# Designed miniproteins, single chains, continued (3), part 48

Each design is a single chain, and the fold is of that chain. pLDDT is the mean over its residues in the fold that is shown.

## One batch from the design tools (miniprotein)

Design m9753
Fold by ESMFold2-Fast:
Structure m9753 (fold): chain A 81 residues (1-81)
Amino acid sequence: MKKEEIRKKVEEKIREMFPGDPETAEALVKAAKALIDGNEEEARKIMREYARRHEPDPARVDETADALLEGLKDLIEEIEK
């Protein structure tokens, strides 16, 4: 599957999963696009910024960001197949 097509399908799936939470959908879409572009550092940064807004304990921010990043990687791999 072509990279542009993967981006579209991932964005559609994320927005379908979070129809009542456009802010979460936006952050996940942005991070997923960075991952598809091969920029894992940017994706991790986006997930950390998102986690900081929802997790007041800084010790848990990286754990939450890593879990979200893994979920996005799994979603991208499923859509590529």
Scores: mean pLDDT 80

Design m9754
Fold by ESMFold2-Fast:
Structure m9754 (fold): chain A 55 residues (1-55)
Amino acid sequence: AAEAQRAALAGLTPEERRIVVLVEVEGRSLAETARALGVSQATVRRRLAAARAKL
C-alpha cells in the first residue's frame, strides 16, 4: 500500500530513498541514477541493495 511504502521510504537514508524513487518509482536505469547523484553505478547498486533490504 502507498502508506506502507511511504513509511518504508522514510526509514531510508536520503541517498537510499532517492535511489529507490529514481529506480523503482521512476524506472530510471542505474547509469541515469548514478549520473543524477554524481556517484558510480557500483555505489548505486550497493545502496539500492541496502535500501531493498530495509523495504
Scores: mean pLDDT 74

Design m9755
Fold by ESMFold2-Fast:
Formats: C-alpha cells, sequence, structure tokens
Structure m9755 (fold): chain A 80 residues (1-80)
C-alpha cells in the first residue's frame, strides 16, 4: 500500500540522516572510539539495505535494531 511505502521511505530517510551524522562524529574521533563509530556505520548501512525490501512490520523491527546498535556503540565509545 502507499502507506507501507511511506513508512519505508521515512525509515530509510531517517536512517540515512543518522548515518551522515555518525560519519561526521567518526571524522572527529580517533583511536578506539573511531573504530566503534565506523563499525556502527557499517551495521547501520546493512540495516538500511534490509529496509529497502522489508515489509512494514520488518521495517519497525529494523528501526528498533538500529536504535539498540546505536545505544550499544555509544556506551562502548564512552568507555574508550
Amino acid sequence: SSEDEEVRKMAIQSLEEEIEKLREEAEKAEGEKKEILEQLIEWMEEILEKMKTASVEEVKKLVEEALLKRIEAYEKAKEA
């Protein structure tokens, strides 16, 4: 449906914007923190690719997965 397409588009756009911000943070970071952020970007790019072919219910789960990965990476980066 057009609603399903809109939800997918919004999720993809939101994640693309988040990846752009993470790339900016990674450019300013060094050492272990940079490696953690670069790994997070890689995971986010994989989730983004999955979203392109996913159902709306799968997109919702992928949005949650992306958020959890971001939280985990930021917790690790604070300790680095």
Scores: mean pLDDT 84

Design m9756
Fold by ESMFold2-Fast:
Structure m9756 (fold): chain A 76 residues (1-76)
Amino acid sequence: LAERARELLERAREYALKALELRESDPELAEEYEKEAERLWEEARELLAQLPPEEQERLAREMFSEEHEQFLKELA
């Protein structure tokens, strides 16, 4: 379960960063990547909620920084 959540979080972050990079040059593609990032992040959140608190904290520190949240906001 933790491994699956980590993979989804990594993919969500990857798509969010790509969308941010493409926003100026290819806004349509950026929007598609943004949607994928949001979908993966929501799926990961559901799995993360099923983990014990210590595992949730570990994954949050490892995968979610202030940067990740900011990237998703900028893509909106």
Scores: mean pLDDT 70

Design m9757
Fold by ESMFold2-Fast:
Structure m9757 (fold): chain A 64 residues (1-64)
Amino acid sequence: EEVSRLFLEAMDLYQKSKELRKKADEAEKNGDVETAQKYRNEADSLEKKARELFDKAVKLLEEK
């Protein structure tokens, strides 16, 4: 139950991160390096949080 919630939250954050990566690629193609960097930084932050939630879920799966 708690594990399922953590996985769903991690998946949501990962999807948002991917969307930001696409926006970064688009900005870079338009020569807006500053905006691209901003989106990449935001995506990195979300990916880190998603990974932390995945790790927490895995640990809970191993607890009895």
Scores: mean pLDDT 82

Design m9758
Fold by ESMFold2-Fast:
Structure m9758 (fold): chain A 83 residues (1-83)
Amino acid sequence: SEEIEEDIVEALERMMLTVLLEAARKGITPKEMIEAMSKLPGGKPDLFEKMVKELGIDLEKPLTEEDARALAKAMGERARKQL
């Protein structure tokens, strides 16, 4: 149902925001995240790189809190489109 779909999207956005904010606090770059994702099962490095580029975020600069929030929103919007 629509209620279940929205709950799932909200949970995914919260999880992504938490991970991305932690990466920002540690000064991790999107490029470093992509490299890590490529070595982990279930990682989607190509999708993440596409989202970073679409938002105009620099792959080789440390992720900012603003970048983290923008990426989390974009991932949530993509999840809504796939449901």
Scores: mean pLDDT 80

Design m9759
Fold by ESMFold2-Fast:
Structure m9759 (fold): chain A 64 residues (1-64)
Amino acid sequence: GKVYTITAKKDVTLVGPELVTLKKGESVEARDVKIDEETGILTFTDVKTGRIYRVSADDVEVKE
């Protein structure tokens, strides 16, 4: 599947099976990226761990 780079625009908490802090300017490689337009929540699978996380789409930049 397509791999995306998710970069934090500010310090953010990724909400999943555990809470993970992603600091401003840090990036994670993600697959299965989906944005819920009603809530603004971005859901993705971390390529490195295979874990599913949620974060506010407004707080991150997504690039393919």
Scores: mean pLDDT 85

Design m9760
Fold by ESMFold2-Fast:
Formats: C-alpha cells, sequence, structure tokens
Structure m9760 (fold): chain A 71 residues (1-71)
C-alpha cells in the first residue's frame, strides 16, 4: 500500500539522518523494511506485527551500516 511505502521511506530517511548515512544507505533501509514487511505479511502475520518487526529490522540495518561506515 502507498501508506506503507511512504512510512518506510520516512523511517529510512530518519534512521539514515540520525546515523549520518548516505541516500544509498537510506534506500537500502527502505528496501529492507518493505521486503521484511511483505515477507511477514505473506507468512500470515498481522499488519501491525509485520510493520513493528520490519521497523526493528530496518533499525538494526541502519546500525549495521553506520558501524561498517565507521570502519
Amino acid sequence: AAAVAALAAATAAALAAAASLSAADAAAITTTLTNTYNALKALGLSAATALATATKVAAATAAALAAINAN
């Protein structure tokens, strides 16, 4: 849905900005959130649970990218 895509992009932009990540890293975070959400929804999870889990995975991805960029 368009609302999930917009939320994914906004969340990725906020995470990337907080960690001083590039636009490419923000795009990777958006893709990770969207793919995780869709995979969890395909497994029969509720939209709320799928979104909460996908957001946590996106946050972990942002932290990993920040750590890689620091090295």
Scores: mean pLDDT 76

Design m9761
Fold by ESMFold2-Fast:
Structure m9761 (fold): chain A 68 residues (1-68)
Amino acid sequence: VVSAEEFLEEVIEGLEKTDPERAAELRRLLEEDPVEAVRAAQAWLESQGFAEVAAAFGRTLLAQLAAR
């Protein structure tokens, strides 16, 4: 089971190779507001054609963050 933070780190690593500026923004957002970081990562995944994955992960990760 992947935690919200682990998933976001995975997305950030992928972004560092194609868009390092956005990767840095997501990392900062993750530290400041994890909920907004999840939403931003979800929006980016949707733009890359992973809409179904983005929706499923967004729901799960937001639930995990709310449970903390």
Scores: mean pLDDT 73

Design m9762
Fold by ESMFold2-Fast:
Parts: structure tokens; C-alpha cells; sequence
Structure m9762 (fold): chain A 75 residues (1-75)
């Protein structure tokens, strides 16, 4: 299903949080794996917070996050 504008904004914010978290962790001297774990944790916290603000179910938030990362990998 296509994302609503609000859901697309959540997807964009999650990807931004991941990219910023990864770059920050790498600058702090973390390994690629450690940077991934930290960045993913920050991205998921962003998803949970925005999902609650939008009144989305946990399952819907997971679907949006999955779509965001799949679209990133396909581009």
C-alpha cells in the first residue's frame, strides 16, 4: 500500500536518524557492526515515538520501517 504523507514523513525521519546515527558512531570510532547497532537503535526509537504521535499500531510502524529500508536498498 502507498504511504500517507504522514507515514512517508515517518519513513524519511527513520532513514535520516539511521544515517546520522551511523555517521556519528563511525566518527566516535565504533566498528561498522557497532555503528549499525547504534544507528538502528536510534532509528527504531524515532519510529516508535513518531508512530505513537500518529496513533499507528506497532505492526503498521514495522511495515513502514520495512518499506523505507527496502526502498533504500532498491535505489
Amino acid sequence: SPLSPEEQALADAVLKAYEEGYAKARKEGLSGGGSFIKAFDEAMKTAEELGKQLGLSEDRVVDIVSQAFLQKDLS
Scores: mean pLDDT 83

Design m9763
Fold by ESMFold2-Fast:
Structure m9763 (fold): chain A 66 residues (1-66)
Amino acid sequence: SARELAEFAKELDEKGIPVKVTVEGNTLTVEAGDQKKTVTFPSPVAAEAAAAELERLYPNVTVERK
């Protein structure tokens, strides 16, 4: 879920691990080192909102679109 992705990103940020979030359509993929999690949202707007919030909250998060 979006909440589980946010918790994952937060834990990695707290450890100083760079986090890459990729937005493509209605999906988010969160990558850190060799770990990867993907979540599908009900709309592209929902996916973008979640990605923007992660980027805003966590300095180690970088967002790529498409």
Scores: mean pLDDT 77

Design m9764
Fold by ESMFold2-Fast:
Structure m9764 (fold): chain A 72 residues (1-72)
Amino acid sequence: SEEVLELAKKALELAKEALKKATTLEQLARAIALILDAIGLIFEAEKHGGTPELLERAKELLKEAEKLLKEV
């Protein structure tokens, strides 16, 4: 469960960094979507604990946040 929270929080921080560096409306929209998804995953993990499904979602969000950050 801690791993899900740590990955989701890391994804949130990277998405926030991407938002600060965003220069196009498309980049802003993607960063905002990732921030909202990460917040939702944190709430879900805190409410229900860590599950394999939540862990995979956290890993995918982190990959998407890392990808966006490299593009901004």
Scores: mean pLDDT 85

Design m9765
Fold by ESMFold2-Fast:
Structure m9765 (fold): chain A 79 residues (1-79)
Amino acid sequence: MVVEKVKELAEEALEKMKKAKSLEEALKALREFFEKLKPLAEEHYDSLSPEELEELARINEEFLKEAKPILEELAEKDA
């Protein structure tokens, strides 16, 4: 259930980023997300189906779509 775990990690990271009061805090949440993703990718890479890889790509695209405006808003506030 690697896809579900990645989705949950993305949702957790977005929640932390939404609650961040500074760009630095949001970037810390983003970095923690990538650190948690790396061992999952290493453990499951050779066992993922093409369909699971496509779903992971979709989750990543959706995450970036949500994360970018949060980072931009925090950066604009800091300016």
Scores: mean pLDDT 78

Design m9766
Fold by ESMFold2-Fast:
Structure m9766 (fold): chain A 94 residues (1-94)
Amino acid sequence: MSATQQTIAQIQAQLATMSRDQLVAAARIIISRLSQVDNPIAQQAIAIIRQALTQTDRDAMRAGIAQGLSLLTASDDPALIAALQQALAQIQQM
C-alpha cells in the first residue's frame, strides 16, 4: 500500500464518524491543502469534493468526498502526500 493510499485511508476513517457540519469543515481543509499542489489530479479531486458539498444527505456527501480522495491514490507526488498529511493533522485537531 502506497503512502498516499495509507494517508487517504486514515482521512476516510476520520470522516466515517463525522456529522454533516464536520464533513463540510473537513472537506474545506482538504480543498485548501490540495489547492496548493500544482497537480491536475488534485484539481479533479477538488472539483468532485466541491460537488459532494452540494449533497443534502450526510452519507452521500461522505461518499462523494471519498470518491474525490480515491482519484489521488494513484499518485506518489511528494507535494500531494505532504498536503494530505497536513489535511489529516488539521482534521484530527477538530
Scores: mean pLDDT 86

Design m9767
Fold by ESMFold2-Fast:
Structure m9767 (fold): chain A 58 residues (1-58)
Amino acid sequence: MMSDEEKAKRIVEGGVAMAKAGMPVEAAVTLARQEALEAGLSEEKAEEVARKVRDAAG
């Protein structure tokens, strides 16, 4: 089973890839945050994921 750190990393990578493929950065950030919460990550961790996607893709 993947660790929370590995889950967060995969979700960030996916969000960044979607933004690079033409998805608006705000939409990619929102989807990554939602995916993190659905994957069982904490609200704080989901916000960290969202911030990392925004920083890397925007």
Scores: mean pLDDT 81

Design m9768
Fold by ESMFold2-Fast:
Structure m9768 (fold): chain A 58 residues (1-58)
Amino acid sequence: ELERLKEELRELLDRFNAAFPEFDLSDEEKERIIRVLERANPGEGLRGAIARLRGLLA
C-alpha cells in the first residue's frame, strides 16, 4: 500500500509541476517531499498530501 501511495503522490507532483511551472520542482525535491511525509506519518501523511494535491488540480 505505501509503495502505491508513493507512486500516486509522484504522479500528482508531476501534474502539479506541469500546472504550476513557477514552482519548478526537481525530481530530487519531489522525492524529498515523499520521504518527509513517509517518515512523519507513513499512511496519513501520504494520503493527506494526495488529497490536497487532487483538490488543487481539480
Scores: mean pLDDT 77

Design m9769
Fold by ESMFold2-Fast:
Structure m9769 (fold): chain A 75 residues (1-75)
Amino acid sequence: SPLDKRAEELLERAEELEKEAVKINAPGIYLGMLRRAKTMLDLALQETDPERKREMIEQAERIIDLAEKILEELK
């Protein structure tokens, strides 16, 4: 489904950010933020209610977008 594809793309973005964060020795709290977003996306992929699934994906995307901005400030 389109929502599953979006969740998978967001998981790939989170994995890439995690790799960059590890390279620059980012704080554990930052890595925790990415881990929470990944957990939310894993749960979204199991969600059968399309409304809840969409909300979970949207929230995870906001966390990942914020994480990307924070990482640029840490560089």
Scores: mean pLDDT 87

Design m9770
Fold by ESMFold2-Fast:
Structure m9770 (fold): chain A 90 residues (1-90)
Amino acid sequence: DLLKPLIETLGEDFAIRLLEASAKYFEKQGKYSEAARYYMLAADIYEKNGEFEKALSLYEKALDYFRKAGDTEGVKEAEQKIKEIKEKLK
C-alpha cells in the first residue's frame, strides 16, 4: 500500500501534490499509462476524503491517458471509478 505510508509521513496535501507532479512528469515524457496511474492514486485520496468532484476530474483525466496509451485494463478501472463517483454525486 503506497498511499497509507505516504500520507502518514508527508500529509495528504503534500502526498496529492507529489502524485500530481509525478503524473505531469510522465505526461511530459509521453508515458501516458504511468501518468494515468499517478492521477488514479491522487483521485483515490480525494475520494477517501469525500471530495468527489476533484476525484472525478482526476479519474476522467486518467481515463483519457489510459486511452492514449491503449491500456485497456486501465480504461476499465478508470471507467468503473468514474461510474462509482457519479453515483455518489447524485
Scores: mean pLDDT 85

Design m9771
Fold by ESMFold2-Fast:
Structure m9771 (fold): chain A 69 residues (1-69)
Amino acid sequence: SNVDNAALVAALLGLRAGLSREKALQIYDFIKNNPNATKQQIKDFMISLGMSEEKAEYAAELAVKVLSL
């Protein structure tokens, strides 16, 4: 599903940004539980886990594009 694909993409980008496996799983679970989340909500959540604003912006934008497919 688009939700599963968006959750996976965001989690993988979290790992690429240097987050732990546990934090990447939190991103996955957040998107799965909030399939109508806005780009800003996803970005703010990723920043709260330790991602930089620039990396969180990119990841959130891509996740929302996948959710919109």
Scores: mean pLDDT 90

Design m9772
Fold by ESMFold2-Fast:
Structure m9772 (fold): chain A 76 residues (1-76)
Amino acid sequence: MAEAMVRQAEAALRAAEALGAPPEALEALRRALEAARAGDLEAAIRHLEEADRLLRELIARAAEDPELRAKVAAAL
């Protein structure tokens, strides 16, 4: 379902921007969104996996960073 994947990628991109994610994570999410819109689900999944890896590292750092934690709370 490309529509659901597009919405997931858009939501993830907004959350990553709010978290101050590194450019590499934002680019991976943007590529995932483009692939999902084009119907290339294989490419979309691959880019989402890369973005998830980078975002997981950022979320782990947020536990130790009050400023980043505040940005996460504001995005939710």
Scores: mean pLDDT 72

Design m9773
Fold by ESMFold2-Fast:
Structure m9773 (fold): chain A 85 residues (1-85)
Amino acid sequence: SLEQKRIEALSLLGLAQMRALKEKLPQEVIDRLAEALLALGHSSEEEWPEVVKRAIEVLREAKKYSSEDTKKEIDKIIEKLEEFL
């Protein structure tokens, strides 16, 4: 169901946000992750694919500034989010 996908996507993106904060990524990237989380939480079924795609784009941007371990974790998060498209 969409609700199950939403709960899982929010948990995954929330983990990415936590890691971005701990690694002190640029504030612009942190803000964009927060906006993506908000969009995922409020998206309709019709909006869901576009909102998930935007979350993946923000994660790819965050990956550029991340440690090697966090890059691997972001790749796993992106892979799981792509399953929700």
Scores: mean pLDDT 89

Design m9774
Fold by ESMFold2-Fast:
Structure m9774 (fold): chain A 74 residues (1-74)
Amino acid sequence: SKEEILKEAEKKKEELIKLIEEIEKDPNRQKQLIEGVEKGLKTIKEYIEKSEDPEKARELMDIAFETMRQEILK
């Protein structure tokens, strides 16, 4: 369901923010990365809510969060 996918998106956001806080010690860059994740989550939630295919929405959500994770790890 869309509700379950939205809950998963929120959990993945929390995991990325925790990762940022653990690996990024520059407060300015930490803030920028967290703001990026929050903006990304907003876009992902809008996509999930508008999607006609919940399974495809889940797959694209996973790709989006993995892309954000890779950007954080650079």
Scores: mean pLDDT 82

Design m9775
Fold by ESMFold2-Fast:
Structure m9775 (fold): chain A 72 residues (1-72)
Amino acid sequence: MTEEELRKLMRENNGLEEEDLKNYEEILKELEKAKELADEELKKKLDKYEELLKKALVDPSVFREEAKKLKE
């Protein structure tokens, strides 16, 4: 399952609010942009992102909460 497919499933199946989705998409866009320029700190963020996606496969509600934490 791709990251984009996972995001789509979160949106469709978990009823994420538009504000939450926009904030989440902004975080994901920053992470994807950072992949090209990744230093040690950015790589740690990417690792957290992958961990978040893995958690979302088991419990989609966790994904929403983790996305809020990453935004902050």
Scores: mean pLDDT 61

Design m9776
Fold by ESMFold2-Fast:
Order: structure tokens, then sequence, then C-alpha cells
Structure m9776 (fold): chain A 96 residues (1-96)
């Protein structure tokens, strides 16, 4: 299970990613910031789809799982998979 510290770090970076997009979803960003204040992956401000995506991203980054393995385990939609790949690319560009 993801710790509070790991959740805060992950969600903070994900919020930065969402804000970096050409047309940021202000409603989504506000809800993610509320979830960050609660410091809980089970925050009511996160949809089940958003919780699933964050857990999949965490598993991908920390446990070196393949995209195929994550898609099967978390039943990711094509849209969620695109968000995961976009976020990974954002992190890689930010660290260079």
Amino acid sequence: MISKEEFKELLTKYIEFERSLPNPDEELIERLEKALEEEDINSPYLSEEEKTLLLAIYDYLKNNKSLEELTKKYKLTDEQLEDLVGFENFLLLKEE
C-alpha cells in the first residue's frame, strides 16, 4: 500500500503535470489539490478512475512493472494509459 509520504510526492508531481498541459483542466486540478490536503489516496475528491491511475503510476515507477502488466492488473483504459505515458515523459523531461 502506498504511504502518505509517497502519495503526497506522487500527487504533487501529477498536479504539476496537469498544470503543464496546453489546456489545463482547472476542475481536476482543484480536486487533486483537495486530495493532496487530505493526504489520503481514498480521498472523496478522487474518482475511482483517478485512484486507479495513481496506483498504477506508483506501481510503474517504484516496482518497474511493464505497461502490459499494469494494463491487465488495473484494467486501464486507453485514456488512462495515455495519461500514464504522458506523466512519465513529463517526469523524464523535468529531470534532464
Scores: mean pLDDT 79

Design m9777
Fold by ESMFold2-Fast:
Structure m9777 (fold): chain A 68 residues (1-68)
Amino acid sequence: MEGEILAALGRMYASIGRLLASKGDLEAAIESYEKAVELFRKAEELGNPEAPELIKEAEALIAELKAE
């Protein structure tokens, strides 16, 4: 269940990123989402079926935050 553990860690970083973005800490939010993407990519390499969608969601949020 390595891919599931990595996806869970990625979701934790994504949750931190969401909280930071809601506070207006955009730079810290981007860093947290970038860590989430790294973890989701590792989960995808291990065959986690949810990882591709999680990567797309996190990358979209990073793009939105960078546009601000």
Scores: mean pLDDT 82

Design m9778
Fold by ESMFold2-Fast:
Structure m9778 (fold): chain A 85 residues (1-85)
Amino acid sequence: TKKILTSLNEAINALKNNDTATFLKNLTKPYFYLQLLCLAGEEPSQALIDGFNTIINELKKQGKTDDATGLTKSLKLICPKLKLN
């Protein structure tokens, strides 16, 4: 299902529009999907990794540095091998 990448793109668009409620709503499923992939020993797709990197960079661009750091730490906890840049 393309729904995870669609939700991630909707989260990115909501974040750019400063819509925190829609951002969090659309971030939840991609976040737990990443956790399930890493728990199963599966490699996340590059598209999924790129989506999370886009969110982290947008948070930094908006001056939300603590939120960007918190999200990065959470993602590394659920998937220690995840390369975020």
Scores: mean pLDDT 83

Design m9779
Fold by ESMFold2-Fast:
Formats: sequence, structure tokens, C-alpha cells
Structure m9779 (fold): chain A 86 residues (1-86)
Amino acid sequence: MTYVLELEGASPRAKEAAINGARGAEASGGKATIREEGDRLTVTVENAGVGGAISLVGAAVQAELEGGRMEEVVEGDTHTFRVSPG
């Protein structure tokens, strides 16, 4: 299973949580890729342990609580959490 977190207009706190999630995935033997383009941060984790997946969900929830709107999409083996400005 591959997890993707996409944050648009996220706070430094939400971005930090996403980066920590990526590091958690790497520490669990997974593969994490971080891409930042302007106001968009994308974190992709492959073969992540439970801790890495939970951290990405936590970052998505943090961005939603800060006024973002969360969308969850499952396509094949990819589970995407997308948070855009509300």
C-alpha cells in the first residue's frame, strides 16, 4: 500500500508533521519521497509501517483543523489524503 499526503497552503506545523511522518516511514523500512512546490507539499510513502501512516493522517487532520478541507481518495493500491484551503 502506498500513502500520499498532499497539503496546499499548509502551516509550518502541518508541514513539519508531514515531514516527521516521512521520516517515520523510512525508519520502519519504508520509502518516503517529499516534494515541495510553492504552497504545496506532497509526501509519498511506500511500504510504510503503521507509525508512518498514522503520522501522515495526523498531518492531514492538523491542516483540516486549521481551516483546510480534507479529501480522501483510494485508487488501486494508493491511498491519498488531500487537504486544500477551505
Scores: mean pLDDT 78

Design m9780
Fold by ESMFold2-Fast:
Structure m9780 (fold): chain A 70 residues (1-70)
Amino acid sequence: SKAEEIVRKAAELFREMEERLLQAKTKEEKIEVYKETIKRLEELKKEAPPEIQELLDKTIKYLEEKIKKL
């Protein structure tokens, strides 16, 4: 299903983000990783069914809050 496809892609983006964050040395590098992940999640949200859009929105807001706390 489209929902399963979007969830799989979101999980992969999150995995890649976590790996990049482990390698990030500076606050600026961490901010860049979060921003790139947010941008890719926003693109996935455009294709997502409404129930998945809500979950992606919550994830995006969570990452935005992570940036604010850095």
Scores: mean pLDDT 87

Design m9781
Fold by ESMFold2-Fast:
Structure m9781 (fold): chain A 75 residues (1-75)
Amino acid sequence: HMMEEIEKLTEEMRKEAEKKAKEIGAGDLAEQVGEAVGTVTRESALKYGIEAGKEMGKSSIKTVLTHLRQRQAEA
């Protein structure tokens, strides 16, 4: 079932993003980061397939973490 696989992937990427955000000290933003990464993963998987969703999810996590680290260093 495609939707079940997409939802499972979305949840995995969301949890990974939340965990990584907490690890870098951005725990206050962890839920927001998880939701953002989850949304990107779900939309990409729905439009381009599961492998594309997985790739976009991982890329989104890296991008968001880089942005959060930059903001923490600046603020």
Scores: mean pLDDT 80

Design m9783
Fold by ESMFold2-Fast:
Structure m9783 (fold): chain A 55 residues (1-55)
Amino acid sequence: MPLSPLEQAIEIWVKFYKEKLNYSEEELKELREAIEKLSEEDKAVLIAFVQAWLA
């Protein structure tokens, strides 16, 4: 399914926390909700950071 840049960044970030930090599904849900509540500026920084990781 086509994901927005923010949704793609969230999934990559959540996967990192799950695989590297062993976050539970409840913690991952809270992480997703926290990211979606970020300011537009902070969301843009997160997207840029994740895109830099993929480049």
Scores: mean pLDDT 75

Design m9784
Fold by ESMFold2-Fast:
Structure m9784 (fold): chain A 69 residues (1-69)
Amino acid sequence: SLESELKKLMEEIKKVVDEEARKSIDTMLKNIDRTPLENIALSLLLLGRKYNVPEELLKKVEEYLKKIE
């Protein structure tokens, strides 16, 4: 499912970010059933850019966003 794909991507990004970013991602994961997936994915992309997440992972978020449009 699109939700499961986003959860997997969030877990991949959690491995490469600091504690503060990880807490933000954990909050997104806890609220994933209450928030439009597009909004979570956009927030994840902005967070990834802010915390210098590898371009490979940022591209995966961008491709995910194309699937939900």
Scores: mean pLDDT 84

Design m9785
Fold by ESMFold2-Fast:
Structure m9785 (fold): chain A 72 residues (1-72)
Amino acid sequence: SKLKEEANKLRKEADDLEQTGLAQVRELSAKGAADPANAGAYHAEAARLWNQTQEEVDKLRKKADELEKKAS
């Protein structure tokens, strides 16, 4: 059904966003390790970015769940 297709798209978007966010967090962590004087700033940015990513991922997955419930 069209609702299941849309739910699958949202789940893929959520997975892609989560993977992108994780890669960015790892990059910021590596920058902090390479620049100890500024490590706190990189770690704070990584935490902010990951919290934002989790919030957006959760919203997409919740929308997908609602579409799947409507499809059944």
Scores: mean pLDDT 88

Design m9786
Fold by ESMFold2-Fast:
Structure m9786 (fold): chain A 77 residues (1-77)
Amino acid sequence: SLTDYAKGLKLYKEKKYEEAAEYYDNYLKTETDPLLIAEVLELKGEAYEKLGKYEKAKEYFDKAKEIYKKLGAEDKY
């Protein structure tokens, strides 16, 4: 939901990266728009990067890149 997205962003700004990632996960469970899914996967990757979980962050960034490639949007952003 938009509420989960907004709460995740707020928690990220407060440096509560684990909680931010949980709200991004809740958003991803109900979102069907591929562009919005890719955007939130990037935000989730950034949260894991801040937590020092670089391997996990890379997995989420790679998932987002694959979605952007399928949409032909990788080189537009």
Scores: mean pLDDT 83

Design m9787
Fold by ESMFold2-Fast:
Parts: structure tokens; C-alpha cells; sequence
Structure m9787 (fold): chain A 82 residues (1-82)
């Protein structure tokens, strides 16, 4: 098991990554809306990564962070389905 200090660091790293992931998702959404097939593939890869991050946050007990990752994932999923 990770130490409490290591776990806190991992949670902090997940929180720190949220703004970057959200920005990348928005950029991919804009490109996909313009018909860029590469952007749709990038959005799909980001969706997979977001599900992993959501699960990690939820298992760590940070339900708020898990919900934030879930919201971004839902936005990407809705875009891919268009």
C-alpha cells in the first residue's frame, strides 16, 4: 500500500492535471466540430484516460475530483457521438 504521504501526493497530482486535461478536451472538441478526424481520435483517447483518472480519484475517496473528471468525459463522449 502507498503511504499516506504518497497517496496525498498522487491525489494532488490528479487535481493538478484536471485543468490541462480539460483544456486539451476543449481543443479536441473545437477541432472535431470542424470535421478533423484526428481530433475525434484524440478525443477518444482522452476519454479513455479520463475514465482511468475518474476511477483513481473515486477509489482515493475524492468524490469531488472524480465528478469533475466525469463531467469532462461526458462532454467528450457527447462530442464523439455527434
Amino acid sequence: MLTPEQRARDIANLRASLPEVKERAIEAMKRAANGDPEAKQEASRLLAALYVMETAADLSGDTELADEFRKVAKEIQELIEK
Scores: mean pLDDT 75

Design m9788
Fold by ESMFold2-Fast:
Structure m9788 (fold): chain A 68 residues (1-68)
Amino acid sequence: SAEEDLRELAEELKKDPRLKVELIDGKVLRISGPLSVEEMIGLALRIIGDYPNLEVSIEGDTIIVRAK
């Protein structure tokens, strides 16, 4: 399920000490940290590739992941 995919993604991302990872109500994942624009785009593309049921957007310095 998309909720399980969001939890799995959150646990994997939390292993990177550069990243602040917040899962809100099991529905919205927020990712922030000292990332360049290129690094943010690269991470967003990786998430879309690995989790095709998830929608990714970049809002300023934060990557937002939701269920489609």
Scores: mean pLDDT 86

Design m9789
Fold by ESMFold2-Fast:
Structure m9789 (fold): chain A 96 residues (1-96)
Amino acid sequence: SLKEEVQKLLDEFREKIIEAVKNGDKAAADRALQEFVAKLTELLEKHLTPEQRDRVLAILAEGVRKLRELIDNGASVEEIQKVLDEMKEKLLEALS
């Protein structure tokens, strides 16, 4: 169930962030990032040991940092999708 909940959060986040970027709405993109980080962190705190949680949070922090840099630099939807795909793969592997 944890993996299914994380996949659902990632899919919801992907839809929101891509829409915000397509519209050039940086404020909406920042809100989507903040909401995703808050929801995922809460979910991880409920289900994982401190050791497992620290590893997943490190992956999340790196992915979010890369996404913020891309958004700030006006990167293409394609570039953002590549980072989202990499982040999803790494997060789900860390939960396996």
Scores: mean pLDDT 86

Design m9790
Fold by ESMFold2-Fast:
Parts: sequence; structure tokens; C-alpha cells
Structure m9790 (fold): chain A 60 residues (1-60)
Amino acid sequence: SPSEQQYRQQAARRLTDRTQGWPQSNIDRAQDQVVDIWLNNVDNPQLGYQLIVQRLDQLT
């Protein structure tokens, strides 16, 4: 759906911004976590997006 695609695009932007300058191994780990959140929230893209934002904010 259009809203699902919008959430996915916003999440991708958030991921890029959060991981800017990180080692590749840490970027790969963050990408894997984002994928897992999407897979666990296929029926609720708004919740998936919110969980991704929260996860990225917590990553060190």
C-alpha cells in the first residue's frame, strides 16, 4: 500500500542517518534488525516504523 511504502522509505532514511559513519559490521547489524522488525510487523507498518525508530535510537 502507499502508506506501507512511505513508512519503509522513512525507515530507510532513518537507518541511513543513524548509521552515518559507523563501521560496516555495525551498519549490517542495524540493517538486519530493521528487516526483522518489518518481518514481525507485516500487518501493521505504522507499528513496524515506530519500533524501528525506537530501535535505531537505542543502538550504540
Scores: mean pLDDT 85

